Designed miniproteins, single chains, continued (3). Designs and how they scored, part 88

Each design is a single chain, and the fold is of that chain. pLDDT is the mean over its residues in the fold that is shown.

## One batch from the design tools (miniprotein)

Design m11056
Fold by ESMFold2-Fast:
Structure m11056 (fold): chain A 68 residues (1-68)
Amino acid sequence: MSLLERLLKRAEERLDSLVAEGKITPEQKKEILERVKKGLERMLKNKVDPRFLEPAVDGLIENELKKL
């Protein structure tokens, strides 16, 4: 499993929890996951230290949730 795949799986698991809690819809989960993916791809291309990418997933999700 690539680093990106591992980070996206973690993001998906967190978003699934938020859907189960009624905080977001399944449609919002898809939109947030796509935006998180693009953000992580940009960070990887910019050579951000992999140790910061897992906390960055949480920050990217939180930023998208603030728009809801």
Scores: mean pLDDT 80

Design m11057
Fold by ESMFold2-Fast:
Structure m11057 (fold): chain A 90 residues (1-90)
Amino acid sequence: KEAEIEKAKKLIEEGRKYLEEGNLTQAAMKLTQAAFLAMRSKDKETIEEVAEETKRLIEALKNDPTAPESLRKQAELTLELAEEALKKLG
């Protein structure tokens, strides 16, 4: 559990860095990986953190006309899964 949380947090930091750099494809990849690790760990705090960064990614993708529509849909699905996991945890 602790190892998955640690890895998820590192992936969130990497995704955040790519978001700040405007590399939305790499940000999406890192945040998607982080979300699945966070959900497997069942750590509410880490799932909330990745959900917040995924919301930032979705906003950035909506404001970038060069970004693939499929990437935005993938990020939206990742957020939906994270929010469902948070509901199950209370």
Scores: mean pLDDT 85

Design m11058
Fold by ESMFold2-Fast:
Parts: C-alpha cells; structure tokens; sequence
Structure m11058 (fold): chain A 83 residues (1-83)
C-alpha cells in the first residue's frame, strides 16, 4: 500500500490586530499538499489554509490577513507527501 508521509513543523509568530502576517514555509521535494494552521494562545485555530503544491522543493509564502488579536501565535504546518 502507498504510504502517505506527513511532516509536521511548528513556529511561533507575533502578530498585531488588523495587520497581515506573512510567513515562509519550507516545502521539501515530493510534497503535494500543505496544511497550515494559525493557533492563538488559547489553543484555538484562528485561520487555516490548504495549498496544493507540484512536488518541487522550495519555499511557500503564505499570508494570513486581518489578524483578530494582538499576540503570539503558533504556526503549524503539515506537509503531505505521496510514496
């Protein structure tokens, strides 16, 4: 059976209310889908994105617009690969 390999990365980001947060996410070769979650200090997901990729290694620049509250956020990214 083909194994779906997932790679999990976390990063802390600081954001201000009403501003946009742009983050660079490293994408390894063989990645076909990236799931991205922005989580506040109360462990609530405030924004999420799912982005299809073409299997090429690179950097994915992602912008979360109009941040709801000033503070520290956890950025969680999950890379989905096919085998």
Amino acid sequence: KPVNVVELRTKTVEAKKGEDVTVDIPVPEGTYKVHIFLINKENKVVASKVIATDGKAGTLTVTFENIPETGEYLLLSLNEKIE
Scores: mean pLDDT 79

Design m11059
Fold by ESMFold2-Fast:
Structure m11059 (fold): chain A 69 residues (1-69)
Amino acid sequence: SAVSEEVGKIGEEYQKALEQGDFEKARKLAKEGAELLLRNPEHPQAAVSREVAEKLREIGDEIDEELAK
């Protein structure tokens, strides 16, 4: 499906960012992928992906808070 292909592309870029040590880019890509899945609740993985999206937001917020110190 179009949603699965889009998520796949985001996932590939996310892995590249992690390999390059670009954690800020990886975090942005993770949030983008999660948002795409949240906007498509009928997708088979949507329920699990909502929980993952929430955890990624929490982790991102914690990182931002630590960087602000």
Scores: mean pLDDT 68

Design m11060
Fold by ESMFold2-Fast:
Order: structure tokens, then C-alpha cells, then sequence
Structure m11060 (fold): chain A 94 residues (1-94)
């Protein structure tokens, strides 16, 4: 997962298309927030868990909405993989 996030961050830095950048940003955000939610749940912090889970879901919906506008095939593939990871993490947390 860290390797995929690093790859996405690197590709985002090289991308000039605003939609590609935005889709990657939201996909990265969704995964990062899902990790934060998992950590908060493990620590018994219900407030942080709920906040992070909500952020993850919101970023996930934004990333999904932007996928049809992504023009770079590599950016689309990475965004799709990160979306799938976030979906699985959210499902496992519920």
C-alpha cells in the first residue's frame, strides 16, 4: 500500500492535467483516511474513527466521480487500485 501511495504521489507530481491530479489526490486521501479510521478504531477512539471514516467515504466518492475525466491511463489505473483498497478497508471497518 505504501508503495502504491508513493507511486501515485510521484505520478501526481509529473501530471499537468487537473482532473488526473484531483482524482489521484482524492484516491490517496480515501486510503489515508481509511488507515486513520482503522488506527482510531484499534485505539478505541470513537470520535476520530467516525471522523476519519466519513472523510474516507467522502474522498472515495469524489475519486469515483472523477474517474471518467482521467485521461492518463497510468493515473486511472492507480486511482482505480487506490479506490479498490479504500473500499475494502471501509467494508472491513464496518
Amino acid sequence: IDELIEEAVKLRAQTTDPADKEALDYAIGAVSAAFAAKRAKELGNEEQYQAALETSRRDLEHARALLPQVTNPEARKLAEKLIEIAEKMIDELE
Scores: mean pLDDT 84

Design m11061
Fold by ESMFold2-Fast:
Structure m11061 (fold): chain A 72 residues (1-72)
Amino acid sequence: MKVTLEFDSGTVYVGEQQSDSVATFVSPSDGRVGTAVFESGKAEVGAKAIVTATDPETGLTYTVRATIVGVE
């Protein structure tokens, strides 16, 4: 199932749901692989997700919040 995430930066990504509580995505700007964990434990429009992404060049990990804006 597709999950659409909106970040506080205004960036929107479409991820692939891996389980009830987790989706993965690849950032189109830099190829970073990210994992989104749904705070409600399921993909709900309006719910928050904690997103962790690792920069493949530096190995640095970034954690940000996103809002689920679409589920298909």
Scores: mean pLDDT 76

Design m11062
Fold by ESMFold2-Fast:
Structure m11062 (fold): chain A 60 residues (1-60)
Amino acid sequence: SSELEAFVKRATRGLKLTEEQWEALLRAAEAARAAYDPARESRPFHVYLGGVVEAELRRA
């Protein structure tokens, strides 16, 4: 989705990502959105998503 792409782009501003890294981040963000359940996750979606993106960046 364009909203997720915009979020990931802002979160990675200034970073030099490979196409493979960008695809992996978008895949992780989409999976996080699909799995997000506010009844089980106390963090707001944008905070949860930020944590997912940060974890993927640290894994690379």
Scores: mean pLDDT 78

Design m11063
Fold by ESMFold2-Fast:
Structure m11063 (fold): chain A 94 residues (1-94)
Amino acid sequence: MSQEDRDKFTEAALYGQQAISAADAGDGAAAAEHARKAREYVSQLTPYDPELKQQALDHLREAERAAEAGDGAAASRHVQEALGHLVEMRRAGA
């Protein structure tokens, strides 16, 4: 994985963790914003597996929707799934 991709991966993971924390705290607006920021960084990655990138993006969009609907538990689950796909993308790009 390139240094620029590693930096984008790190930012995506940090915003994902912030989204989970906000969702668990009941702050749907912050959770949605952090999930959106994570999605923006994921969209900039050049993965070896485009399907893993698409799955991560799909889960971050669902997390944003769940957070906006006030479903913090669903938002947190979707962000966790996206972070799992990011880990697999990092392994594929190693």
Scores: mean pLDDT 84

Design m11064
Fold by ESMFold2-Fast:
Structure m11064 (fold): chain A 80 residues (1-80)
Amino acid sequence: SEVEKLLEQAREAEREMQEKSLELGRKMAEYYGKAIQSTSQEEADKLRALADKYGDQGGEAVRDYQEEAEKLRKEAERLR
């Protein structure tokens, strides 16, 4: 049914959100970890900036996928 198709598309968006969140969260954690282990403030600052960049990218991607999933679920409800 059309409803099942929309719900499957919503689940796919949620899956992509989880995968992207994990990937970018892992990179963020990796660079924050390297910053903590750094003996140089300059090096630590650069590594924190990279971690923050990955965190920002992850947050944006999560929001985009969440909005798409919510839109698909609302459309499925409208067709019931």
Scores: mean pLDDT 84

Design m11065
Fold by ESMFold2-Fast:
Structure m11065 (fold): chain A 79 residues (1-79)
Amino acid sequence: SAAEKKRIFDEGLLEAGALFAEHLGQLSPEQRARLVAELQRLVDEMEERVAAAKSVAEAEEIKREFIEELRARIAALLA
């Protein structure tokens, strides 16, 4: 349902926000700017993919992939 998809999207945003906040102190201003730009793009992609998802399970998988990609981008910036 649309309500289930919105819940999954909103949950993804909360998890992304928490992950960003956790690492905020470890990032330089330049790294923060890069991560913010990348996060904006990843959020837009997740929203579109979740809206197009054929099932709740697919939407949950999209959310998981979004969080894993964000985690990978943060790890790359800190390497």
Scores: mean pLDDT 86

Design m11066
Fold by ESMFold2-Fast:
Structure m11066 (fold): chain A 70 residues (1-70)
Amino acid sequence: DIDDIVTRISTQMMRRGINVRDMMRNSSRQQIIDVIRQAAADLGITLTDAQVRQIYRRMQQGYADGVAMM
């Protein structure tokens, strides 16, 4: 389930001291992808390039939806 993976990766990013909202606002696409890969590695998850792109898209959508609610 991609939504479960997104939740786990976001939680791991927060565990590393990353503010996910600030990262989505202030970081480049490549920087965000690098952080996704690092969080996945911390969790022992091997991601394909397609899965990384899918996670990035879901995080971008979640960020956009969150900003619209503010």
Scores: mean pLDDT 78

Design m11067
Fold by ESMFold2-Fast:
Structure m11067 (fold): chain A 87 residues (1-87)
Amino acid sequence: MELPEVREDDTPENLLEKARELKAQFERIAAELGLPDEVRDGYLETLDTLIEMIERALKEGMTPEQKRDLIAALRRVQAELERLRAL
């Protein structure tokens, strides 16, 4: 399955949906690669934290700076997932 493209013009709601999709893709790839539970859980905890941060920012009113930082964080997660698939 294709990873979601994180775009600068995404709404905060779009970022939340893409973060959730990245989590689903991580779970699938971790299972396929046979990652140790501790490693898998570490990545999932990172994604859960990121999702929580996006949800919180949505409730409080996401600033342009927060949106930029969240986009950068999601892109880093996506790059790591692509790296894991290459192993």
Scores: mean pLDDT 79

Design m11068
Fold by ESMFold2-Fast:
Structure m11068 (fold): chain A 94 residues (1-94)
Amino acid sequence: MELKEKAIKAIEEAVELMRRLAEQSTDPEKQEMLRRAADSAEKLIEQAKKGDVKTAVNYAIGALLAASRAAREVDPEAAQRMIELGKELVKDYE
C-alpha cells in the first residue's frame, strides 16, 4: 500500500521533470518529444492507481528511466534523482 503510493509519486515527479525540460528547451523537436513522453508517463499514473503494487512499481521504473535519459545532458542532478528514486522503489519492493 505505502509502496504503491511512493511509486505513483515517482511517476508524478518523472512527468513534472519531463514537462519542465520541455518548457526549458529551445529545440522544437526536443520539446515535442518531451511533451509526448510526459503525456505517455501521465497515462501510466491512471493505470498504476488501478493496478497492484507490482504494476505501479514497474510503471514507475519505466517513467523514471525515461525522465532520467531526457535530463541526462541538460540536468544531470535531476537525472541522478530519477535513478535514485528507482533504486529506492526496487529495494522497498524486494
Scores: mean pLDDT 83

Design m11069
Fold by ESMFold2-Fast:
Structure m11069 (fold): chain A 65 residues (1-65)
Amino acid sequence: MVDLVALFREVPGVDEARARRIAGLVRAVGLDRIEEITPSLLTTIPGIDRETAERIVAYLRERFG
């Protein structure tokens, strides 16, 4: 089992509340469809900038894509 909230909290600029929102989006899409998690989708979360979103997407695709 992957603790997505704990993983996202390691990203600079991501607090626990943002990590929970990111984890919620990833769970809604599914890890089997990780390619649908885009930087543009993640920037819809308040407080997630493009740079942070791109780091999260790269991490997810490297680990689960």
Scores: mean pLDDT 76

Design m11070
Fold by ESMFold2-Fast:
Structure m11070 (fold): chain A 55 residues (1-55)
Amino acid sequence: MVTTTIEVERFEHDGRSYYRYTVEITKGDEKEVFEKDETTPDSVLVSRQRHTFTQ
């Protein structure tokens, strides 16, 4: 069984949205994490959405 969790965080600074993505794949005892961070140091977290898929 493989479980995939995708987390999308939205940050805002100066009227613009920035995103941080985290993908976590769990297969048995193995876990892989991939992150893409497009945020700036001055951006503020405004929302977080998490989706989990099991196959």
Scores: mean pLDDT 81

Design m11071
Fold by ESMFold2-Fast:
Structure m11071 (fold): chain A 56 residues (1-56)
Amino acid sequence: GSLLDSLTELQNAFADSPESFYKFLAGQLNMDVQELMELPLSEIALRVQQQNLQYA
């Protein structure tokens, strides 16, 4: 599936704690959590694609 679909599923897994989703991605992308939380999911997917990251 697309990275956006994978990110959506991962976000759903963190539905009770959305900040945990962003903290995880911030660590993977070497970004500030606050900056990452301001981005739309599509932009996050693009950055993940650029870094060739894999999600657990």
Scores: mean pLDDT 74

Design m11072
Fold by ESMFold2-Fast:
Parts: structure tokens; sequence; C-alpha cells
Structure m11072 (fold): chain A 55 residues (1-55)
């Protein structure tokens, strides 16, 4: 369904953004980058679930 397709795109986009953030972080900022990356992934999953729940 369209909702499933959008949910997949949202989750994958979030993963790419999170991974890029971690990879681009300096050693000094890595712990903070990981924390922010986890937040991005969580919000992506929540957004995807909301779309699926409305479908």
Amino acid sequence: SRAEELAKIIIESGKVAAETLILSASAEDRAQAVEKAEEIIRFSKESAQAILDKA
C-alpha cells in the first residue's frame, strides 16, 4: 500500500541521516552524535507507525 511505501521511505531516510551524522562526527563529538542519531531513528519509526496506524 501507499502507507507501507511511505513508512519504508521515512525509516530508511532516518537511518541514512543518523548514519551520516555519526560518520561525520569528530571523536570528541561522537557520543553526542550517537545520542542524536538514536533520536532521529526513534522519531522516524514513530512517524512511520503513525502513517501505518492511519491507513
Scores: mean pLDDT 83

Design m11073
Fold by ESMFold2-Fast:
Structure m11073 (fold): chain A 76 residues (1-76)
Amino acid sequence: SMAEWIEAFRKRLEAIRAEIRANIFDDAALQRLEEEMRALVDEALAAVKTPEERAALEAVVKEILGEIHRIAREAV
């Protein structure tokens, strides 16, 4: 269902967010994690079939990116 794959996608992004937090001063790791996150977002966008799925996915991405930016700001 839509709810199940959006939830799976959220969990994958949250795992990357946790790795970013753990490696915040490791530039090589951060670059790899950014590439991994971009690939996951691209995969998910290719899978959306309805405006409702797209809106739900975009909301998850916005939330997780906001938290990643907050982690980066607080690390300095």
Scores: mean pLDDT 84

Design m11074
Fold by ESMFold2-Fast:
Structure m11074 (fold): chain A 67 residues (1-67)
Amino acid sequence: SAAEERLQRMKLALESHEYMKELIAAGMPIEEAGFQALLSYLEKVLELNPDNKTAQSALEAMKKHKG
């Protein structure tokens, strides 16, 4: 259901926040930690709903920014 999908996306957002905190604690610059956490989040959102065009476009743009 839509409610279950929203709950799963909220859990993914919390996991991405914790992942970013772990990267920063390991000595990664905030900008790079945020970038990697966002990439992980978007990939998991697309695993949950591949038809999310906004997430797909964001992932594509982020991949192009690195090369």
Scores: mean pLDDT 81

Design m11075
Fold by ESMFold2-Fast:
Structure m11075 (fold): chain A 64 residues (1-64)
Amino acid sequence: GPIDEREVNESLIRMAAAVAIRYALRKGDEETAKRIRELEEKALADPNADPLKVTRELFKIAEE
């Protein structure tokens, strides 16, 4: 069947969060990693989440 856009968007969010978490943990910043996980969970619970906007917010948190 056709590719499910929702599954693609969820995969993009999960991948972005995984990269951002890894970056935070490499800096020894477990609190930032926790904040990234919380944003990931909220985004995945929202069927109307914009994956590009979520990705930008995840990396912004990781850069703090």
Scores: mean pLDDT 82

Design m11076
Fold by ESMFold2-Fast:
Structure m11076 (fold): chain A 70 residues (1-70)
Amino acid sequence: GVERALEEAIRAAKEGDYQTALTFARLVAEDPTAPPEAKEHAQRAIDALKAGNVDEALEHLERGLEVVRA
């Protein structure tokens, strides 16, 4: 599910596994059942990870997780 994908992306990013973080963030961004706001945060996290901005990516992944948990 979307919540687990965001949790795994956050875990991977914190561990320095950016390839796994990108994979899980893409699952959220491309999931047709994900809330639109969570998909937007996942896409911004992908963009931040590609730019090397890990802290910005984590902020977006955590905000996406808040949306899914609301």
Scores: mean pLDDT 90

Design m11077
Fold by ESMFold2-Fast:
Structure m11077 (fold): chain A 74 residues (1-74)
Amino acid sequence: SIEDLLNELEKLLEEGASKEEILEKLEQLRKASTDPGIKEFIDNLIAEIKKEKDYKKAKTKVRAAVQLLKKELS
């Protein structure tokens, strides 16, 4: 489920997973999403994370996005 993927993504962020691992999980989340608006949001996030050279900033952006997506899905 999308909720399970969001929880897995949060765990990866907690464990200090690589940018590549985070991007792979975001791509899984995108494929699991059926809502066009959520899908577009994830696509934009993936593009921003790929562009972000500072790993700490990238993690912070992903963490904020996960919290927002959890709120939208509740």
Scores: mean pLDDT 83

Design m11078
Fold by ESMFold2-Fast:
Structure m11078 (fold): chain A 65 residues (1-65)
Amino acid sequence: MEELRLRMEEIAALGIMAGVFERVEFRGDEVVVYVKERTPVAEKLLENMRREAEEAGARLRVEYL
């Protein structure tokens, strides 16, 4: 779980730096990503996060602002 958390934080940081994510929150086995802009960059990062979550048996929730 900690390995997944670090990986998710890395991907989220890229989205925040690109201005397309607002923040990420961790709630037990759930990762919540808050999306500011629905761009191709955001979609690609969300795709990577979804794959990482599925491989680790965690849940990804996406909240569009």
Scores: mean pLDDT 82

Design m11079
Fold by ESMFold2-Fast:
Order: C-alpha cells, then sequence, then structure tokens
Structure m11079 (fold): chain A 89 residues (1-89)
C-alpha cells in the first residue's frame, strides 16, 4: 500500500539523514514524507539522533561492525531510490 511504502521510505530516510547530515535533498524529502505521515518535527529529530548514536556505536566497534555500518548506509540509500520510483517521486 502507499501508506506502507511511505512508512518504509520515512524509516530509510531517517537512517540516510543520520548517516549523511549534509544531504539536503534527503532531509527535504524526509520532512515532506514525515508531514504526510503526520510525524511531528520533534519526533523526526529524536529518531535521527537515535540512529546517529547507533551508527557511531558501530563505527567505534569491531572491524565487522564498521563493515556492517557501511553496508547499512548503502542499503538505506538503495531503499530510498527504489521507493521514490515506486511512489513516483
Amino acid sequence: SREADLRELYEALVRVVAADPEDEEARALLEEVAAELGVAPEEVERRIAEERERLAALEAGSLAQQIARKLIIIGDRITVEILKKKLGI
């Protein structure tokens, strides 16, 4: 459903923005998707902060955890592009 795809896009965008805070396009799209889903800006910022802490923990961890961090970031970017095409945005 469109709502399920938007929720998946929201979750992937939160992780993308957490990993790359300089990505203004991802941030703008996240704000639009969050607004459509009725997610408050405060909740969006809380989720981004939580994901930043998670990624920082992986980066500070073992070599396997550092590799996992890179793969997660790549996967989230791919998920965003797939869902953008599926949703026509």
Scores: mean pLDDT 87

Design m11080
Fold by ESMFold2-Fast:
Structure m11080 (fold): chain A 82 residues (1-82)
Amino acid sequence: GRAEVRAALARSAQAAVEKLTQQYAENPSPELEEQIKQAQEALAAAEAGDVEKAAELLLEMQRPEASEEEIEEGRRALEEAL
């Protein structure tokens, strides 16, 4: 149900924050900083129970900056969560 969707989105957002933070530590850029902020906003939305906002933020983040494999994996995770 909605609780499982919320948990899945929170997990995806947290994984994104961790991955982007590691990338930022290796090669800091304004683009990575903005992506980290968006991932943190998605995590906060998921934790607050705003699953629609969390899903939208994660989908938008995956599309512009992600590789083809990351886009496909993220879309699949969001479709399974929705």
Scores: mean pLDDT 73

Design m11081
Fold by ESMFold2-Fast:
Structure m11081 (fold): chain A 64 residues (1-64)
Amino acid sequence: MPVFEPGDVVEAVKDFTAEGPAVLPLKKGEKVTVKKVIDSGTVVVETAEGRVGLVPAEYLRKID
């Protein structure tokens, strides 16, 4: 699993469809910013539109 830190710009490597008020669904290729790392498998991300939510780390990769 990739290691993320707050401020990292990451891209969804596949569609993430999610149920629940705390999670953020993403489309493959969508770019978001890491706000907080909960653990090695779960991160809080924010979209350019200001939406914030939990995404599994396995759906994301760093883009540099």
Scores: mean pLDDT 76

Design m11082
Fold by ESMFold2-Fast:
Structure m11082 (fold): chain A 74 residues (1-74)
Amino acid sequence: SADDVLTEALTDFLANVASMSDEELRAFLEAHAARLLAAGMPEAEVDTIRAGLLEAGLWERATGERREIAVEPA
């Protein structure tokens, strides 16, 4: 089912996202979007999931970079 494909995709995402490049992340999301569409998930829902996972992956990288920026005390 589409829910089973989504569960597998989320499991793979959480296991691998920290080690993915931006290109690998986009390729991963495109492959899983195609699988979700093939499983009968509506395109609008797949697009929402893909966008959300992309943002989550990009936020992890941005958070890693910003973690090194110290806020100076006033």
Scores: mean pLDDT 68

Design m11083
Fold by ESMFold2-Fast:
Structure m11083 (fold): chain A 110 residues (1-110)
Amino acid sequence: GEALRLLEEAVRTDSRELVLEAARLLRKVSDEAGRAVLRAVERLLREGVLTPKEAAVILASIALRMGYDPERAAEILERNIPELEKRIGSERLRELGERVRRLAVEIVQA
């Protein structure tokens, strides 16, 4: 759908604005827990903790888990995870995922 098209473009252009718009669209089709995770990604992107490409990969992973446009989500992950692992390492990718999960829990509890 439209959200994954925006994520593909965001990865190519390193666009924060396109990632944020994709997250907004994904929130419309997400449950409360999914919305909290999406809002956590948006906040960490705005704070500069996540790059647009890192945020886009996390959002594609969320979309795949939700069954939202899963083929396109999988393609984004297959193209971009190996590049991110080479650039920042698998431990840093795991750490970023944990930061998203922790913030999502705080958002749900607030």
Scores: mean pLDDT 85

Design m11084
Fold by ESMFold2-Fast:
Formats: structure tokens, sequence, C-alpha cells
Structure m11084 (fold): chain A 90 residues (1-90)
């Protein structure tokens, strides 16, 4: 779908932003935006789009977890676990 394509394009851009970030705050902000975008649209995505989106969110969150400050770790772990849970249900 047009919406699914736009969501996946934005998630791929957020992945590149998280990879390029040397600042934990920027990496976590990218993960937060990715997770919120996925949650807002997941029910309108096709099964294939939803799987790719969940995989992208997981990768972004894992990158953010490596760069996160101690106080940000619980939030980012929550995103990782949520993405894994969705992938296991697909």
Amino acid sequence: SATGRAVLERLRALLEEAKASTDGDKAVAAAREAFDLYRAHRDTLSPEERREAAELVLEIAMIALKKAKKEQIPEVIGMVLAAIGDLLDL
C-alpha cells in the first residue's frame, strides 16, 4: 500500500539515522520515532509490510540500546521486547 511504502521508507531512514548517530539521545529519539510510527500503522500494514517494519524497529532499537544512557535503557528494552513479540506472532 502507499501508506505501507511510506512507513517502510521512513523506518529505513530512521535506521540510517540511528547507525550514523554518535549521540545516545539521537539514537534513542530515532528508535522512539520508529516504534511510535510502527504502532500507529501496524494494523493497516500487510503481513509482509508488518514483518519488515517490525524487523526494522527491532534493528533500530538494538542500535539505540548500544548507544543509550543508563536512564534510557528500560524504555529501549521495552521497544526491543515489543518488536520481538510482534515478530513471534507473525
Scores: mean pLDDT 87

Design m11085
Fold by ESMFold2-Fast:
Structure m11085 (fold): chain A 65 residues (1-65)
Amino acid sequence: DEVVRRAEEYERTIDEEEHERKVEEYRAIARELPPSRENTAELLFRLAEELGAEAFLEQLRRQLA
């Protein structure tokens, strides 16, 4: 079932590209901000939210509260 295999490969490639694009976007923002715990935490929080890591987000919220 070559058609199914190609469809899965295509979807995986798109997901990887979207993930990499988001990571690079946040890296660019991080390079422009002064180094601080607050700035790093905010960027990690936003990245995790964009990538759908809800459990990680909840952990971060509790540690920053």
Scores: mean pLDDT 60

Design m11086
Fold by ESMFold2-Fast:
Structure m11086 (fold): chain A 99 residues (1-99)
Amino acid sequence: HMSVVELVESGIRRGLSREELVDFLAEKYGISREQAEAILDLTPEGVEILRELIRKEHEENQKKLKETYGIEYPDEVMEERIERSVENEVALLKKLLAA
């Protein structure tokens, strides 16, 4: 399913306002409007919420890889990939929300 960056980019492309982006993000991820605002403002709390959403997606993908292909990454590799995804999504959100 869509990442936070892809969802925000899609919303901006469709001409959604800030308030509509907050509602869209909250609805899609099952989080509160306050949590969605924290993500869009890239506060320290918002970045941690974003990290947990990314972690959950990586854990679900890992489960599917194990069940379908018998592939299982070490925890160290998973943590590295999660942190890289967080850094990349934060950087992209900064650019999208500044435009």
Scores: mean pLDDT 84

Design m11087
Fold by ESMFold2-Fast:
Structure m11087 (fold): chain A 87 residues (1-87)
Amino acid sequence: IEKKVEEAARRIAEILARRYGADFEELYEKTYKVLKEDVEKILKDEEVKKEVEAELPAARAAVAAETDPDAREVRAAALELVEEAIK
């Protein structure tokens, strides 16, 4: 799962750095930390995992409804990571 956190953080940081002209390495470090903490909560707590599973249909609908391609890709990367964490 750690490699999946790294992949998602890189993907999100690349989009944000390109869109806002911000430093990629700083965005990557911040994004990685947030995603790692969220994933650890899902892995540690069976109740959190159940709540996340229940929210997946709404999260998928939110990705599909997002009209901004950058925001859609960020949502998709986060969704893919969450789906991997609940396996």
Scores: mean pLDDT 79

Design m11088
Fold by ESMFold2-Fast:
Structure m11088 (fold): chain A 99 residues (1-99)
Amino acid sequence: EKEKKVKEKLEEFRRQVERELREAAEMLKSQPDPEAQEVADRIEEAVRAGDLETALRLLVEYALKTDPSATERERAVAEAFAENVFEEFEKRLEEEAEK
């Protein structure tokens, strides 16, 4: 069934994001900034728990906090995007499967 195919592709996408988040956490741990190391630990914990949305949000929040040009609006938009990225990907897969 098409739902099974969508689920398999969504799981593959989540696994790819998990790998990228783990790499980002390792990069943050290599920084001399204690805040970066704390964020890295939280990202790894969220990834271990299977909560990729939280891990992605933490990474985005840290990136925006360290960017002096980032606005509060940009932070809110990026956080909302992180929470909905998997839902949007799933929706796109469903549309593609409807073909």
Scores: mean pLDDT 75

Design m11089
Fold by ESMFold2-Fast:
Structure m11089 (fold): chain A 76 residues (1-76)
Amino acid sequence: MEKLEKTREIFELVLNGDFEGAAKLLEEIQGADVEATKARLEQERAELLKRKSEIVEQELPSEEARYAYELVKEFI
């Protein structure tokens, strides 16, 4: 559980632009799953970028779609 919680915290820091904080937490983990953690973050980021692209591609047809875009934008 602890490694999952730190992975999530690192992910949130990266998405918020606090890359230094994310790097520090990643270094503190220093485990066999460091590469797995990085690979997972890259995959989740790719999925998040895909969601952003889908929203933009639909040209934000509604106010709710625009709200969703702003939410996703904060993560990227």
Scores: mean pLDDT 55

Design m11090
Fold by ESMFold2-Fast:
Structure m11090 (fold): chain A 76 residues (1-76)
Amino acid sequence: APTPLQTQAALHFARAALESEDPEIRNKMLEAATAAAQGRLDEAIRLVEEVLADPRMSPKAREHAQRALELLRQAK
């Protein structure tokens, strides 16, 4: 089972996806959520860093993605 930190990170990625109107950004955040839930921390971190560099990301989605990144780094 995923750790509590991995589960919380996955939930924040799911929230970032919900706040994203662009399907490419949404799908990438759902991939990051799946990776985090499965314990694939390096993949989840890479995906979220890529999304955070995207200017199409809304401020609210960005806040959730940044929180998820913090939690993933703590889980490592």
Scores: mean pLDDT 79

Design m11091
Fold by ESMFold2-Fast:
Structure m11091 (fold): chain A 90 residues (1-90)
Amino acid sequence: SKVIELQEKIIELLEKAAEDPENEEVLEELGELIGEYASLLSPEELEIVKKTLQELYDELAANPDLSEKERIEKAIEAWKKTLEQIKKLS
C-alpha cells in the first residue's frame, strides 16, 4: 500500500512538472520520493520498474529533439504503466 501511495504521488508531481517544467522545487521533491519509493520495492516490483525505466531511457535517447514537457509526459506514461503492473501483484 505504501509503494502504491508513493507511486501515485510521484505521478501527481510529474504531472505538475509537465505543467511547469521550470519549477525546481517539484523536481527536488520528485527525487526524494523516488528515492523512498525505490527503497521499499520488493525484488519482483524492482524488476518491473527496471524494465519500464530502461524502455523509457531508450525512447528518450532515440528522440533527443523532444521538449522538456514531452520528456516528462513520456515519464508519466512509464510510471502509470509500472503502477498498473504493481497493482496486479497485490
Scores: mean pLDDT 81

